# Designed miniproteins, single chains, continued (4), part 43

Each design is a single chain, and the fold is of that chain. pLDDT is the mean over its residues in the fold that is shown.

## One batch from the design tools (miniprotein)

Design m13565
Fold by ESMFold2-Fast:
Structure m13565 (fold): chain A 90 residues (1-90)
Amino acid sequence: MAIEESAPEDAEQGLKLLEEAVELAEEGRLEEAEVLAIAGLIVASVYPTPEVLKKMAELFEKMAEAYREQGDEELAEEYKALAKKLKELA
């Protein structure tokens, strides 16, 4: 394969994106948080480290809380379930 060594900075950048998504979700900025969550899922698919999985779980828990505050119970339950599953994989 042409890419045999992944840059550690790429994984660190992915974690930063997930941390920013958590802050956005806590503020109720769900559209911005969802964009960063998609980026985080891409990072998790390429670099499925325990640290990335735990950060994704934290993000999904915060998104679940924000959706619940907005009255979207179905999305809140879905994100909460995903967060629990990610914690078990970490």
Scores: mean pLDDT 74

Design m13566
Fold by ESMFold2-Fast:
Structure m13566 (fold): chain A 65 residues (1-65)
Amino acid sequence: QLEADKEQLIKDAEEILERFRSLGDEEGVRQAEKYLELARKAKTDFEIGVVAVAIAVLKTTLDNL
């Protein structure tokens, strides 16, 4: 479960990063890169949960642009 959740978060973060890059949103790119790296380094369910919330916030921000 942890590995599958982590893989999904990495994929979601990569998608969000590319969307911010296409928009030229420098701040969005920085935030997406930060959480992509945190997703890759996550070792616990708690860390996965924190990254998942952050990714959800970034996705909501993109969807409201």
Scores: mean pLDDT 82

Design m13567
Fold by ESMFold2-Fast:
Structure m13567 (fold): chain A 114 residues (1-114)
Amino acid sequence: NQELLDFLKTVVPPLVEGSFSNLSDEEREEAFETLRRIARRRFPNAEAVEAYLEGVRLYEQGKYEEAVEAFKRAIELNPNLPVAWHNLGLALEKLGKTEEAKEAFAKAKELDPE
């Protein structure tokens, strides 16, 4: 879990810090596809991580409803992903679903208490 979080912090933040600001949607999709390929090689439950990364990509594009769907898929594949629960909460807050967001954040804290 911490190794996955450290991986995402190391790889994803440089991309969301405006590294994609001059990229077309196609070029951005290629970059996220590369992240998914790295995740597949690094982690045995890659399908859940790929769904999570798709959620992050959609959230970055402002597609919050689609991001919620992708994060829920990640949780269906691996319910022990605190980061997916946390980002589900962030996407739900963007949609004004404050009560659902609070539940998602509470679940993230429950799964990652230390």
Scores: mean pLDDT 72

Design m13568
Fold by ESMFold2-Fast:
Structure m13568 (fold): chain A 86 residues (1-86)
Amino acid sequence: EPLPERSFEHADRLIKQAEEALKNGDYEKAVKLAEEALRIDPTNPRAYFLLAEAYKKLGDEEKAKEYESMAKRIAQLRNDQEILEK
């Protein structure tokens, strides 16, 4: 049960910190921050995209591809405005 104010604010802050870590070359920190953002908001596609980028920078292309696929799937689910119970 998400708390939009705290959950989104905290996750967004972690995402921004992960982006900063990526720019500074601290790829391990970027992974940890993005993972924490996912712990708070597991449905946030931006956190998955950041994990994919961080793992790509770390040379783990398999992990990067995995998280990119997850991000794409979650983004598609969130873009579906109609709740389909199929």
Scores: mean pLDDT 74

Design m13570
Fold by ESMFold2-Fast:
Structure m13570 (fold): chain A 58 residues (1-58)
Amino acid sequence: MEEERERVRKALEYIRKNKDKPVTLEDIAKVLGVSPEEAEELFKRVLGVTFEQLLKML
């Protein structure tokens, strides 16, 4: 859980730093070193929301 939370935090920081341009799930997956599907599952597990829903909150 702790490492998953750290990965989510890293993803959120990347999104916030890059909010002036389109951020895709593929971009996040590359930053985290996982597949896009794994990144989506991570957000659902840790935050209870999809990547698209997360972007709407930021």
Scores: mean pLDDT 78

Design m13571
Fold by ESMFold2-Fast:
Structure m13571 (fold): chain A 74 residues (1-74)
Amino acid sequence: SRDLEALVKAIENGIELLKEALKRKAPQELIDRLVKALKALIGWLDKLEKEGVKLTEEQKKVKEEAKELIAEVE
């Protein structure tokens, strides 16, 4: 589905933005906002899985990378 691919791409973009913010030593408020946005995208992906959408192994890895990055920041 194009919608699923777009959501996964948004998560990939969120990972890159959070990594860039950390590298640039961005203000904590900005880091917190990026974490919150990334959590919302992951939550949307989890909702699609509950509704019967099956993720590819590549899509599961993107979700796992996002969760690991969030855990490292918190």
Scores: mean pLDDT 86

Design m13572
Fold by ESMFold2-Fast:
Structure m13572 (fold): chain A 90 residues (1-90)
Amino acid sequence: SAAELERGRKQEEELVALLRERLLREEYPPALTESEEFRRLAREARERILALERELEAAKAAGDEEAARRAEAEREAVPRELAERVGLAQ
């Protein structure tokens, strides 16, 4: 039903918001850290964000606005990509 789809969407949006806030700090609720797969994917996502932040700073220093835009967009997408992968792994 539409109500079930809306609940699923809200749960995913809550997880995305949590991951945005906590991914760089590695501060997760215990329920998420019970999964070894989550811990591995979260570490990979964190490393990717840090690499993209370095790429973004390099692009800004070089005045490459298009490269900066791409790096920023990809960095912002990482928490959502992780949330989708975690949701599918349940």
Scores: mean pLDDT 79

Design m13573
Fold by ESMFold2-Fast:
Structure m13573 (fold): chain A 75 residues (1-75)
Amino acid sequence: SLLEEAKEKLLEAARAAEAGDAEKARQYVQEGANLLSKAGMSKEAFDVATAVGTALAAGDYEKAAEIAREAAEKL
């Protein structure tokens, strides 16, 4: 399902953030957000993309990973 695929992409984003790979973390969170939007969860898609993006821009990779995992757990 789109939600299962979105969950996997958000977990991949969390792993990339933990590895210090901001580029892959942004790629995976965007892929997950796109899948959430296709599933009709456009607010959740915007919220997770914005929150993870903000944490990555601040250099807070631990927070970025936490936000992505929390979003995945809510699916």
Scores: mean pLDDT 88

Design m13574
Fold by ESMFold2-Fast:
Structure m13574 (fold): chain A 67 residues (1-67)
Amino acid sequence: ADAQAAYDAGLEALAANQPEEAIAHFERAIALDPTFAEAWLQLGFVLHHSERPEEAARYFARASELR
């Protein structure tokens, strides 16, 4: 419910080319549901796109661990 809404908001922010807002929304989704693998994966992608590859790697690892 709320985790999905935060995830959807993150995707909307990403589509609007607002990576900082997308990060905040995906972090909210993870806070509400730490097992939401898709939120971890998307946060990894947005961090990689924002040239934060070390942080992205940690989120990708967590997403893989959950799936």
Scores: mean pLDDT 81

Design m13575
Fold by ESMFold2-Fast:
Structure m13575 (fold): chain A 79 residues (1-79)
Amino acid sequence: MSWEELELETYEALAEIYHAIGKLDYSRGNKEAAIEAYQLAIKNYEKALEIARRMGDEDRVKELEERIKQLKSELNKLK
């Protein structure tokens, strides 16, 4: 595992944690906190995407772009 792979996995893990927090906050009626958590999840996936692009990992780039698109769609439904 390279250093870049570890950085990418770290940003993916942070994004997943923020997404889970956002879902929990929304279920509890904390809409503003849920929106903030989703925005942080998207930001961390975008950082992972930048690393994947530098690594030339096209399959991972596609997967991350799809995850970002899904989170943006979910965020729009929260508003």
Scores: mean pLDDT 88

Design m13576
Fold by ESMFold2-Fast:
Structure m13576 (fold): chain A 70 residues (1-70)
Amino acid sequence: SRADELRAKARELLREISEELLRRGVPQDEVDRMRRLLEEGVDTLLAAGDLEGLEALIEALEDGLRILRE
């Protein structure tokens, strides 16, 4: 489903962002906390049926990953 595809994409982006933050020297516990809060946000949007909100979050995560890779 579209929801499953968006959830999978968000999880993959969070994994990549976590990897880049660790590479930049952010502590593991801070990265884990950030990832957990954002995963909770994804689950909240999915529970509400807010696919537009989830797409907006994915765009923000993609932008964040791009900035981290600059």
Scores: mean pLDDT 89

Design m13577
Fold by ESMFold2-Fast:
Structure m13577 (fold): chain A 67 residues (1-67)
Amino acid sequence: GAAARAAAFEALGRQHFASLSPEKQQLLRDIAEKLREIGEAVDKAIELSKEKGLPFKEALEEALKEL
């Protein structure tokens, strides 16, 4: 199933990550943190769109102002 494929992909990614230098590992962690912040803004935009009836673009712009 999709969950099993996602877990296998994460395991492969973790194995590859472990083969990188500490400097590259830190860079990837910093990128992952920024991607998480973007993901949180998208989730907030979906919530605002549903609650306030805002078009997704306007909801996303409002959510991004809090980053």
Scores: mean pLDDT 72

Design m13578
Fold by ESMFold2-Fast:
Structure m13578 (fold): chain A 66 residues (1-66)
Amino acid sequence: SAEIEALLAQARQGNQEAARRLVERAAELMKEGRYDEAREIARGLADATGVPEEVVWAEALRLAQS
């Protein structure tokens, strides 16, 4: 979506709030059972920030459990 694309662009520029909102969006998708879309966000955020995808995924999963 345009919102996800804008947040990824901001995260690539070092915006930590944009990165946090993307992790929250991935967590929401996980709660909805939309794991493929959550994985796409995790991959995009990993590419934008240099954080390993599995670390991003684990953080989103922790938020989904909270």
Scores: mean pLDDT 88

Design m13580
Fold by ESMFold2-Fast:
Structure m13580 (fold): chain A 59 residues (1-59)
Amino acid sequence: MSAEEKRELALELIEKGLEAAKKGDYKTAGQLLREALEIDPSLEEEVEKVEREIVRMAL
């Protein structure tokens, strides 16, 4: 896979993780965010942003 294809796939996993968190499935959300970082570690800041949003939703 090209770097661009990896980034696109990782971003899709981040979106799926956020959707899982919106449904209250924080375990699946965490797993999907981890998989996104394994595919594209350059998305660390995007994952941190989503993690902060999940924490705000859980409060």
Scores: mean pLDDT 80

Design m13581
Fold by ESMFold2-Fast:
Structure m13581 (fold): chain A 68 residues (1-68)
Amino acid sequence: SGLETLIGFTLRAIGDPNLTAKFYPDGTLVLTATGDGVKVLEEIKKEALADPRLEAKLEGNTLTLKEK
């Protein structure tokens, strides 16, 4: 499901010192990058946009992901 993919992104972010992840009860995942982490957010955005079940929005250093 799209939720399993969002959980996968959350686990990837937790393992990265340049990323902070917040998963909200409504199923929204918010990733925030510091410094070089912004490039990683763009890569995650591309992966999310390839999944037709997911919405992705990158604004500066913040990537917001949720199921459609």
Scores: mean pLDDT 83

Design m13582
Fold by ESMFold2-Fast:
Structure m13582 (fold): chain A 59 residues (1-59)
Amino acid sequence: AEAEIRALLAAAENYEHMAKQALEAADRSTDPEERERHLRAAEFAKQRAEEYKAKADAL
């Protein structure tokens, strides 16, 4: 069980990192469409991170 929890938390951390990178890319983008695409990617990664944390918490 602990190994599964650790794996889920590691996946959550990876998605949190991806979300941060996407937000930084959005901040650097001068094109509104490109910026919006990065913001959507960040939101997706953030939701995935929260899902993995919830799965770990449920175990």
Scores: mean pLDDT 86

Design m13583
Fold by ESMFold2-Fast:
Structure m13583 (fold): chain A 55 residues (1-55)
Amino acid sequence: SMEVLEELKELLEQYRAGKLSVAELVQKVNEIAKKYGLSGHEMSELVHQARLLLD
């Protein structure tokens, strides 16, 4: 959903700004996956889409 992409985009922006470590990014992505009931494959696709939205 759009809400998942918005949350992932915000996390990636924080990571790019040096506000999150790699470990913190991974933890927060996993929390979003649990919140929205997403599989690892679905989450990987959404993370890829969010990265494209930042570029």
Scores: mean pLDDT 81

Design m13584
Fold by ESMFold2-Fast:
Structure m13584 (fold): chain A 58 residues (1-58)
Amino acid sequence: DVAALAAQLADADPAVRNAAASALYRAGGEATRAALLPLTTSADPEVAAIARVLLGRL
């Protein structure tokens, strides 16, 4: 579920965040883009940066 993976990008554990980012990149498509778009303006700058990178690569 791309929504659950997108939520994991905000996890405190960097291993969880990295796994979620890889899974989202593999999933791809419009659902992944839709889930990532609101995260590009996240209050967490690391989450926002990851979301922007993934959207640029999709």
Scores: mean pLDDT 79

Design m13585
Fold by ESMFold2-Fast:
Structure m13585 (fold): chain A 81 residues (1-81)
Amino acid sequence: GPLKERMAEVLERLADEAEKLGETESARIFRNLAETVRKEPDLDIATGIALIGLSIVAKYAETPEVADLARRAAGEIARLA
């Protein structure tokens, strides 16, 4: 539904920003999360997957900028769902 598409759009924006910052692997992870969210039929499970994935990136990202983007996106997604 619209909420899953909005979550996927947030994750795709993060992928683009991570790629611009030179974190190709973080960008790949964000794109994979967006696809997983789109494919998951249950909104609560999709939201949980997105939030867990963002928390992992926030902890392990190579740059503070990508870690900060992941934390901000987790807040945005939590407010959507």
Scores: mean pLDDT 83

Design m13586
Fold by ESMFold2-Fast:
Structure m13586 (fold): chain A 86 residues (1-86)
Amino acid sequence: SDIKEAAQAAKDDLEKLAELLIKENPEKREEVEELKELLIKGINYLATGKPEDIEKGFEYFLEAAKKLGLEEEAKKANEVIKKQLA
């Protein structure tokens, strides 16, 4: 489906972005790889389209945002998206 194809493209782009960031900042390899893994898990859950999986997807995005110091911004973004899904 279009959603699964879009999710795969997003994961491929994220993988390439992570590779570039690690090449530029090798000392941050572990942190970048951990953030990438959380974002990929989030994308995989959202791609199922199931309400319970969508909630799990947002939780992984929130965990990634916490590591970046953007927890409050992520919470606000989740509320906006949740309102669109209602």
Scores: mean pLDDT 80

Design m13587
Fold by ESMFold2-Fast:
Structure m13587 (fold): chain A 74 residues (1-74)
Amino acid sequence: LTEEQRKEVEATMLVISGAVHKIAAEKSKDPEERKKHYLLAAEDYRKAAELLEGEEKEIALEEAKEMEEKAKEA
């Protein structure tokens, strides 16, 4: 893989990981587990944003902020 292709794969994996943690948080009935998964989702989306550019980066940052807000509410 080229360096650019490796970044795309890494960003994609981080977005998938973030989405998985978001779903885990939404399905959890335990407030501590919900908070933990929202924070993990936020971290993954922020890491993905560092590898992305333009609109995709903005979307990843928006997802991260939403997850951070949801973690504070849990």
Scores: mean pLDDT 85

Design m13588
Fold by ESMFold2-Fast:
Structure m13588 (fold): chain A 94 residues (1-94)
Amino acid sequence: MEEYLDEVVKAMDELARILEKLGHTEAAERVRQAAEDLRKNPKEGAEKLFEAIRDAARAVLSDPSATPEQIREFANAAAKAQYYVNKLLKALEE
């Protein structure tokens, strides 16, 4: 369980940095808040993370200034974060 939590937090920090580079500072802040909540309450933090990633994806994909390379970097970081969150949630199940 702890190993997945640490990996999720690292993936979240990377995702937030990518969003900040793209100028989506509000989305980055939501991701950082979800990461802090995840450290205290993994279940609630994970749900907030999925919502933050969904909202960030809409913002990035609707941004005409985002390059295909930047979209790929975001997609890769989001996929990694979701992967570890799903592993964490399954570890919290019976």
Scores: mean pLDDT 78

Design m13589
Fold by ESMFold2-Fast:
Structure m13589 (fold): chain A 68 residues (1-68)
Amino acid sequence: MDEIKRAQERALEEATRRLVAAGLSPEQARRIAEAIVKAAAELEDTPEGIYERALRLTEHVIAVLRER
């Protein structure tokens, strides 16, 4: 349980950082990162799986943002 929560926190921090680097404000990046981490936690059951899924989803969001 605690390890899964720690993975979600790490994913949230890294996803937020990457989204800010892609041009979002810190507030927008955090809101999108929270949605990404929630989706990853619904799809994956392991700490590592949640983290990797969240980062993959983050890269997909960044790719969509770069289309503009």
Scores: mean pLDDT 84

Design m13590
Fold by ESMFold2-Fast:
Structure m13590 (fold): chain A 69 residues (1-69)
Amino acid sequence: IPGVDEGIAQIQIAVANLLAKKGELEEALELYEKAGRKYNSKEAYAAAAEVARKAGDEKLAEELEKKAK
């Protein structure tokens, strides 16, 4: 079922959200990027871009936003 990958991506995004809430921005960013790449998740890339900006990496944030579109 094509939606299964979407469900797995959502679980990985939820874990990354928890890491970001704890201030583990680098770990959250890694997990968001993995979910985006493996499951082609625009939501994961968008969240990764936000975390990259919060971490001060504007260049990475711009590249991730491009992948989220």
Scores: mean pLDDT 77

Design m13591
Fold by ESMFold2-Fast:
Structure m13591 (fold): chain A 81 residues (1-81)
Amino acid sequence: SHLVAGEHFHGAGKYDEAIAHYEKALAEDPTNVEAWRNLARTYEAAGDLERALAYYEKALALNPDSEVIRRRKEEIRKRLA
């Protein structure tokens, strides 16, 4: 699974490899909220807060009731202000 591979590389600090696997998961299923959330989290860990915010927005659009994603989006927005 590209999600599992992405999580492995993220945990190892290999963010470019993690991103590539999450992008492959999203190419197969663009409605995969977990893949959007993990892609956003990986960009956040890599220090790309603008991309992280954009991808959390996509995840939240697919799952509007997610308190976890909403909270993360707000934290990133505060860091960009």
Scores: mean pLDDT 86

Design m13592
Fold by ESMFold2-Fast:
Structure m13592 (fold): chain A 74 residues (1-74)
Amino acid sequence: SLREEAVRAAREAGVALYGEHAGQVMEDTVKRLLDEGRWDEASRLLEAFADAAEKQGHTDIAERLRRLASELRS
């Protein structure tokens, strides 16, 4: 599902950028926002993660996060 893809992408971004603990924090945060119906906030958070990923050279991760963020708003 879109929810599962967004949660997984957030975890993968966190791990790539800041390590395993950050991946878990990002997973839990996105999961909580989506479970609370705060999909617009989850979308903005994924866009923030995408910006951080791009600054560190993870362009593929950034593209995936931006795509998912857009889908969460539609």
Scores: mean pLDDT 87

Design m13593
Fold by ESMFold2-Fast:
Structure m13593 (fold): chain A 59 residues (1-59)
Amino acid sequence: SLADEIEEIRKRAAEVNRKLDEEMAKASPLEREILEGVRDVYEGTVNVVIKRLEEKAKK
């Protein structure tokens, strides 16, 4: 179901965020800033995908 897909996306996003946290812990200040930018784009994209699926579920 679409609800199951949304939960799976959230789970996978959490795993990506954990990996980014690990990389940021090892990173220089400049590398950390770049990785924070990647995280912001990724989180924004995940939110757009989830919203799209939620809108499809209403039809």
Scores: mean pLDDT 84

Design m13594
Fold by ESMFold2-Fast:
Structure m13594 (fold): chain A 74 residues (1-74)
Amino acid sequence: SGMKLFEEPKKEVEELMEKAKKEKNIELGEEAVKKAKELLELAKRSGDEKTIEEAEKLLEEAEKVLEEVKKENE
């Protein structure tokens, strides 16, 4: 099912976001955003509106984490 194909990449993005926050690591934050963007592209190709919404939300969260991590490294 589409949910199973989405679940593993979603967990990878969530783990990268958590590590970026914990370690205050900009590179991990950038990787989380990159993977979230790739996941959103994949979701859009699936045509599943729920999966697209979840991917968009995940990307917004990853971008917020990156901004927070960048601010803490200023």
Scores: mean pLDDT 82

Design m13595
Fold by ESMFold2-Fast:
Structure m13595 (fold): chain A 52 residues (1-52)
Amino acid sequence: MSGLTDEQKVQAVAQGLRLGLSHRQIAEGLGISVSTVSRLRKRAERDYGLKL
């Protein structure tokens, strides 16, 4: 992975959800909390106009 910024984490959460991963699986993969995944999901929906 090239440069893991906050924006890249948002994209990683969006991709994980598209792949059918749970919030827990995404949190474990990124080394963040489930509440952070939930926050990043809302940010991804706002920033990218995604339906997640």
Scores: mean pLDDT 75

Design m13596
Fold by ESMFold2-Fast:
Structure m13596 (fold): chain A 68 residues (1-68)
Amino acid sequence: MEPERLSAEEARRLAEEHIERVKQAVADGDKSTAASIAVAAYIHLAASELTPEERARLKQEIDAAFEA
């Protein structure tokens, strides 16, 4: 049994999608949905083939989107 793996390209695309969805949820006043999307994004980043530096950068962008 192998864990789910995301390629670096797939992880970047998903992160960008999650960032946009978090921004939309925050703009709509739905912080609960925004938080759920951010958590899902963190899980996908952790399961990805991205470097630790890239994961940290994308996580910062997700966090910034949530706090906006």
Scores: mean pLDDT 78

Design m13597
Fold by ESMFold2-Fast:
Structure m13597 (fold): chain A 72 residues (1-72)
Amino acid sequence: MERREKIRELQLKAIGYALRAVGNILEGDVEGAKKDIENLKKTAEELRSLGADVTTIENIIKKLEEMVKEAE
């Protein structure tokens, strides 16, 4: 199933962007973190278009955005 495979790939990609965003925030790279959050948002929208539940990813995005505001 092409859709199932694509969802799996996008889920792994989302995890990668989330972890990178956290790393960039901890290192003080606010611009890098913002870029990773943008990529995470794009990946979440792709997942949503495929019918995947993105609630957890959306909650992670909100948390990352709050962390970025604190780092600014």
Scores: mean pLDDT 84

Design m13598
Fold by ESMFold2-Fast:
Structure m13598 (fold): chain A 60 residues (1-60)
Amino acid sequence: LEDEFSEAIQNKDYEKAIKLGKELAKKDIETAKLALKSGKDLNLPKEVIEAIEKAIEEVE
């Protein structure tokens, strides 16, 4: 899951990255939070960041 998320980011497949990020938030919230922080540091598109952020909020 985490590896698939990293591949989606590298391939600029942001639709897949959003889907995998939401799945990470449900299965491993700590890894999802780390992915969110890394995504912000890498300046990923706002829509990707917001989707993952919202998914984390929905789990908490």
Scores: mean pLDDT 77

Design m13599
Fold by ESMFold2-Fast:
Formats: C-alpha cells, sequence, structure tokens
Structure m13599 (fold): chain A 69 residues (1-69)
C-alpha cells in the first residue's frame, strides 16, 4: 500500500488536509518499516513534525498501523 493511498484514508477519517495526511502517512510508514514501534511513538513523531495535537496524531498513527497489518 502506497503512502498516497494511506494518506487518503487518514484525510477521510480525520478531516486533515491531503498534504498533512500525506506527511503523517510517510512518517508512520518509515517508522514501521525500520522497527516495531508503538502507536504512541509514531504519534509523537507526527505531532512534532506536523504541529498536530497529540490526539489527532495518535488517531493517524492507529489508522496507518491498521492498514499495514
Amino acid sequence: MSAEEIARVISDRTGLSPETALKAAKIAVELIKKRDVSNEEIALRIAKETGLDGDTALKAAKIVKELLK
């Protein structure tokens, strides 16, 4: 599944802009590929790099992990 496909799902489920959703998707996919990471760790990185609040970042992280199962 491409980062662009994941970003579409994030945008649809969270209401985030397509650009922000794509950045969140790329961050989460990169972290998951490197190691087995928690939703909380992915969310912290998304929040830090995008400026999203922790709750929205955590929701995005959960969506990405769900889609990559």
Scores: mean pLDDT 81

Design m13600
Fold by ESMFold2-Fast:
Structure m13600 (fold): chain A 80 residues (1-80)
Amino acid sequence: MEELARREEELAEELRAAVEAGDAERAEELGEELVRLGVEAARELAERLGLSEEERERLVAQTREHMEALRRAAVEAARA
């Protein structure tokens, strides 16, 4: 969990820099990596909390949807 959170923080800083630079292509790549790590973190969290399989899948799906929305927003911000 802690290692995934650290990698997410590092990627988030790189994503912020890409957005500020107007580099939409890099923002898309970094955003996709953040979505992947966020989903992994959600799965690990669900397991640690002892959630049921159905609750785990729901948490993962919600996390993915939320992270993908943030990725799209970051790419659009970089393109502006």
Scores: mean pLDDT 81

Design m13601
Fold by ESMFold2-Fast:
Structure m13601 (fold): chain A 55 residues (1-55)
Amino acid sequence: SELEELLKEAEKEKDPGKLVELFAEAIEKAKELKDEETYNRIGELFLEKYEEFEK
């Protein structure tokens, strides 16, 4: 699915700016689909990635 592909791209992304763009797109898609499971997964992945990049 498109949402799953966005999550895979986000998982591989190492650029914080691109990561934010991918998460924004994935969150928007998850909200449209009312996919609460994927929305929660996006949030968890976002926190994991941000923990690495935040200064």
Scores: mean pLDDT 74

Design m13602
Fold by ESMFold2-Fast:
Structure m13602 (fold): chain A 61 residues (1-61)
Amino acid sequence: MKEEFEKNKKKVLELAEKIPELKEGYEDTIEKIEKASLEEAAKAAKGLAKRAEEELKKLEE
């Protein structure tokens, strides 16, 4: 669980750097997720990573 969260957190932060307008929001969301249970944090971070990928894809289109 903890490893899954850290993996997705890193992915979210890396993707957020490619979308400067969303970076602050993603960083704030990750911090809030870190305060949740490890299982909920891992799931939420995974969802946020997917959302960041979708936003980056829209920006490139």
Scores: mean pLDDT 72

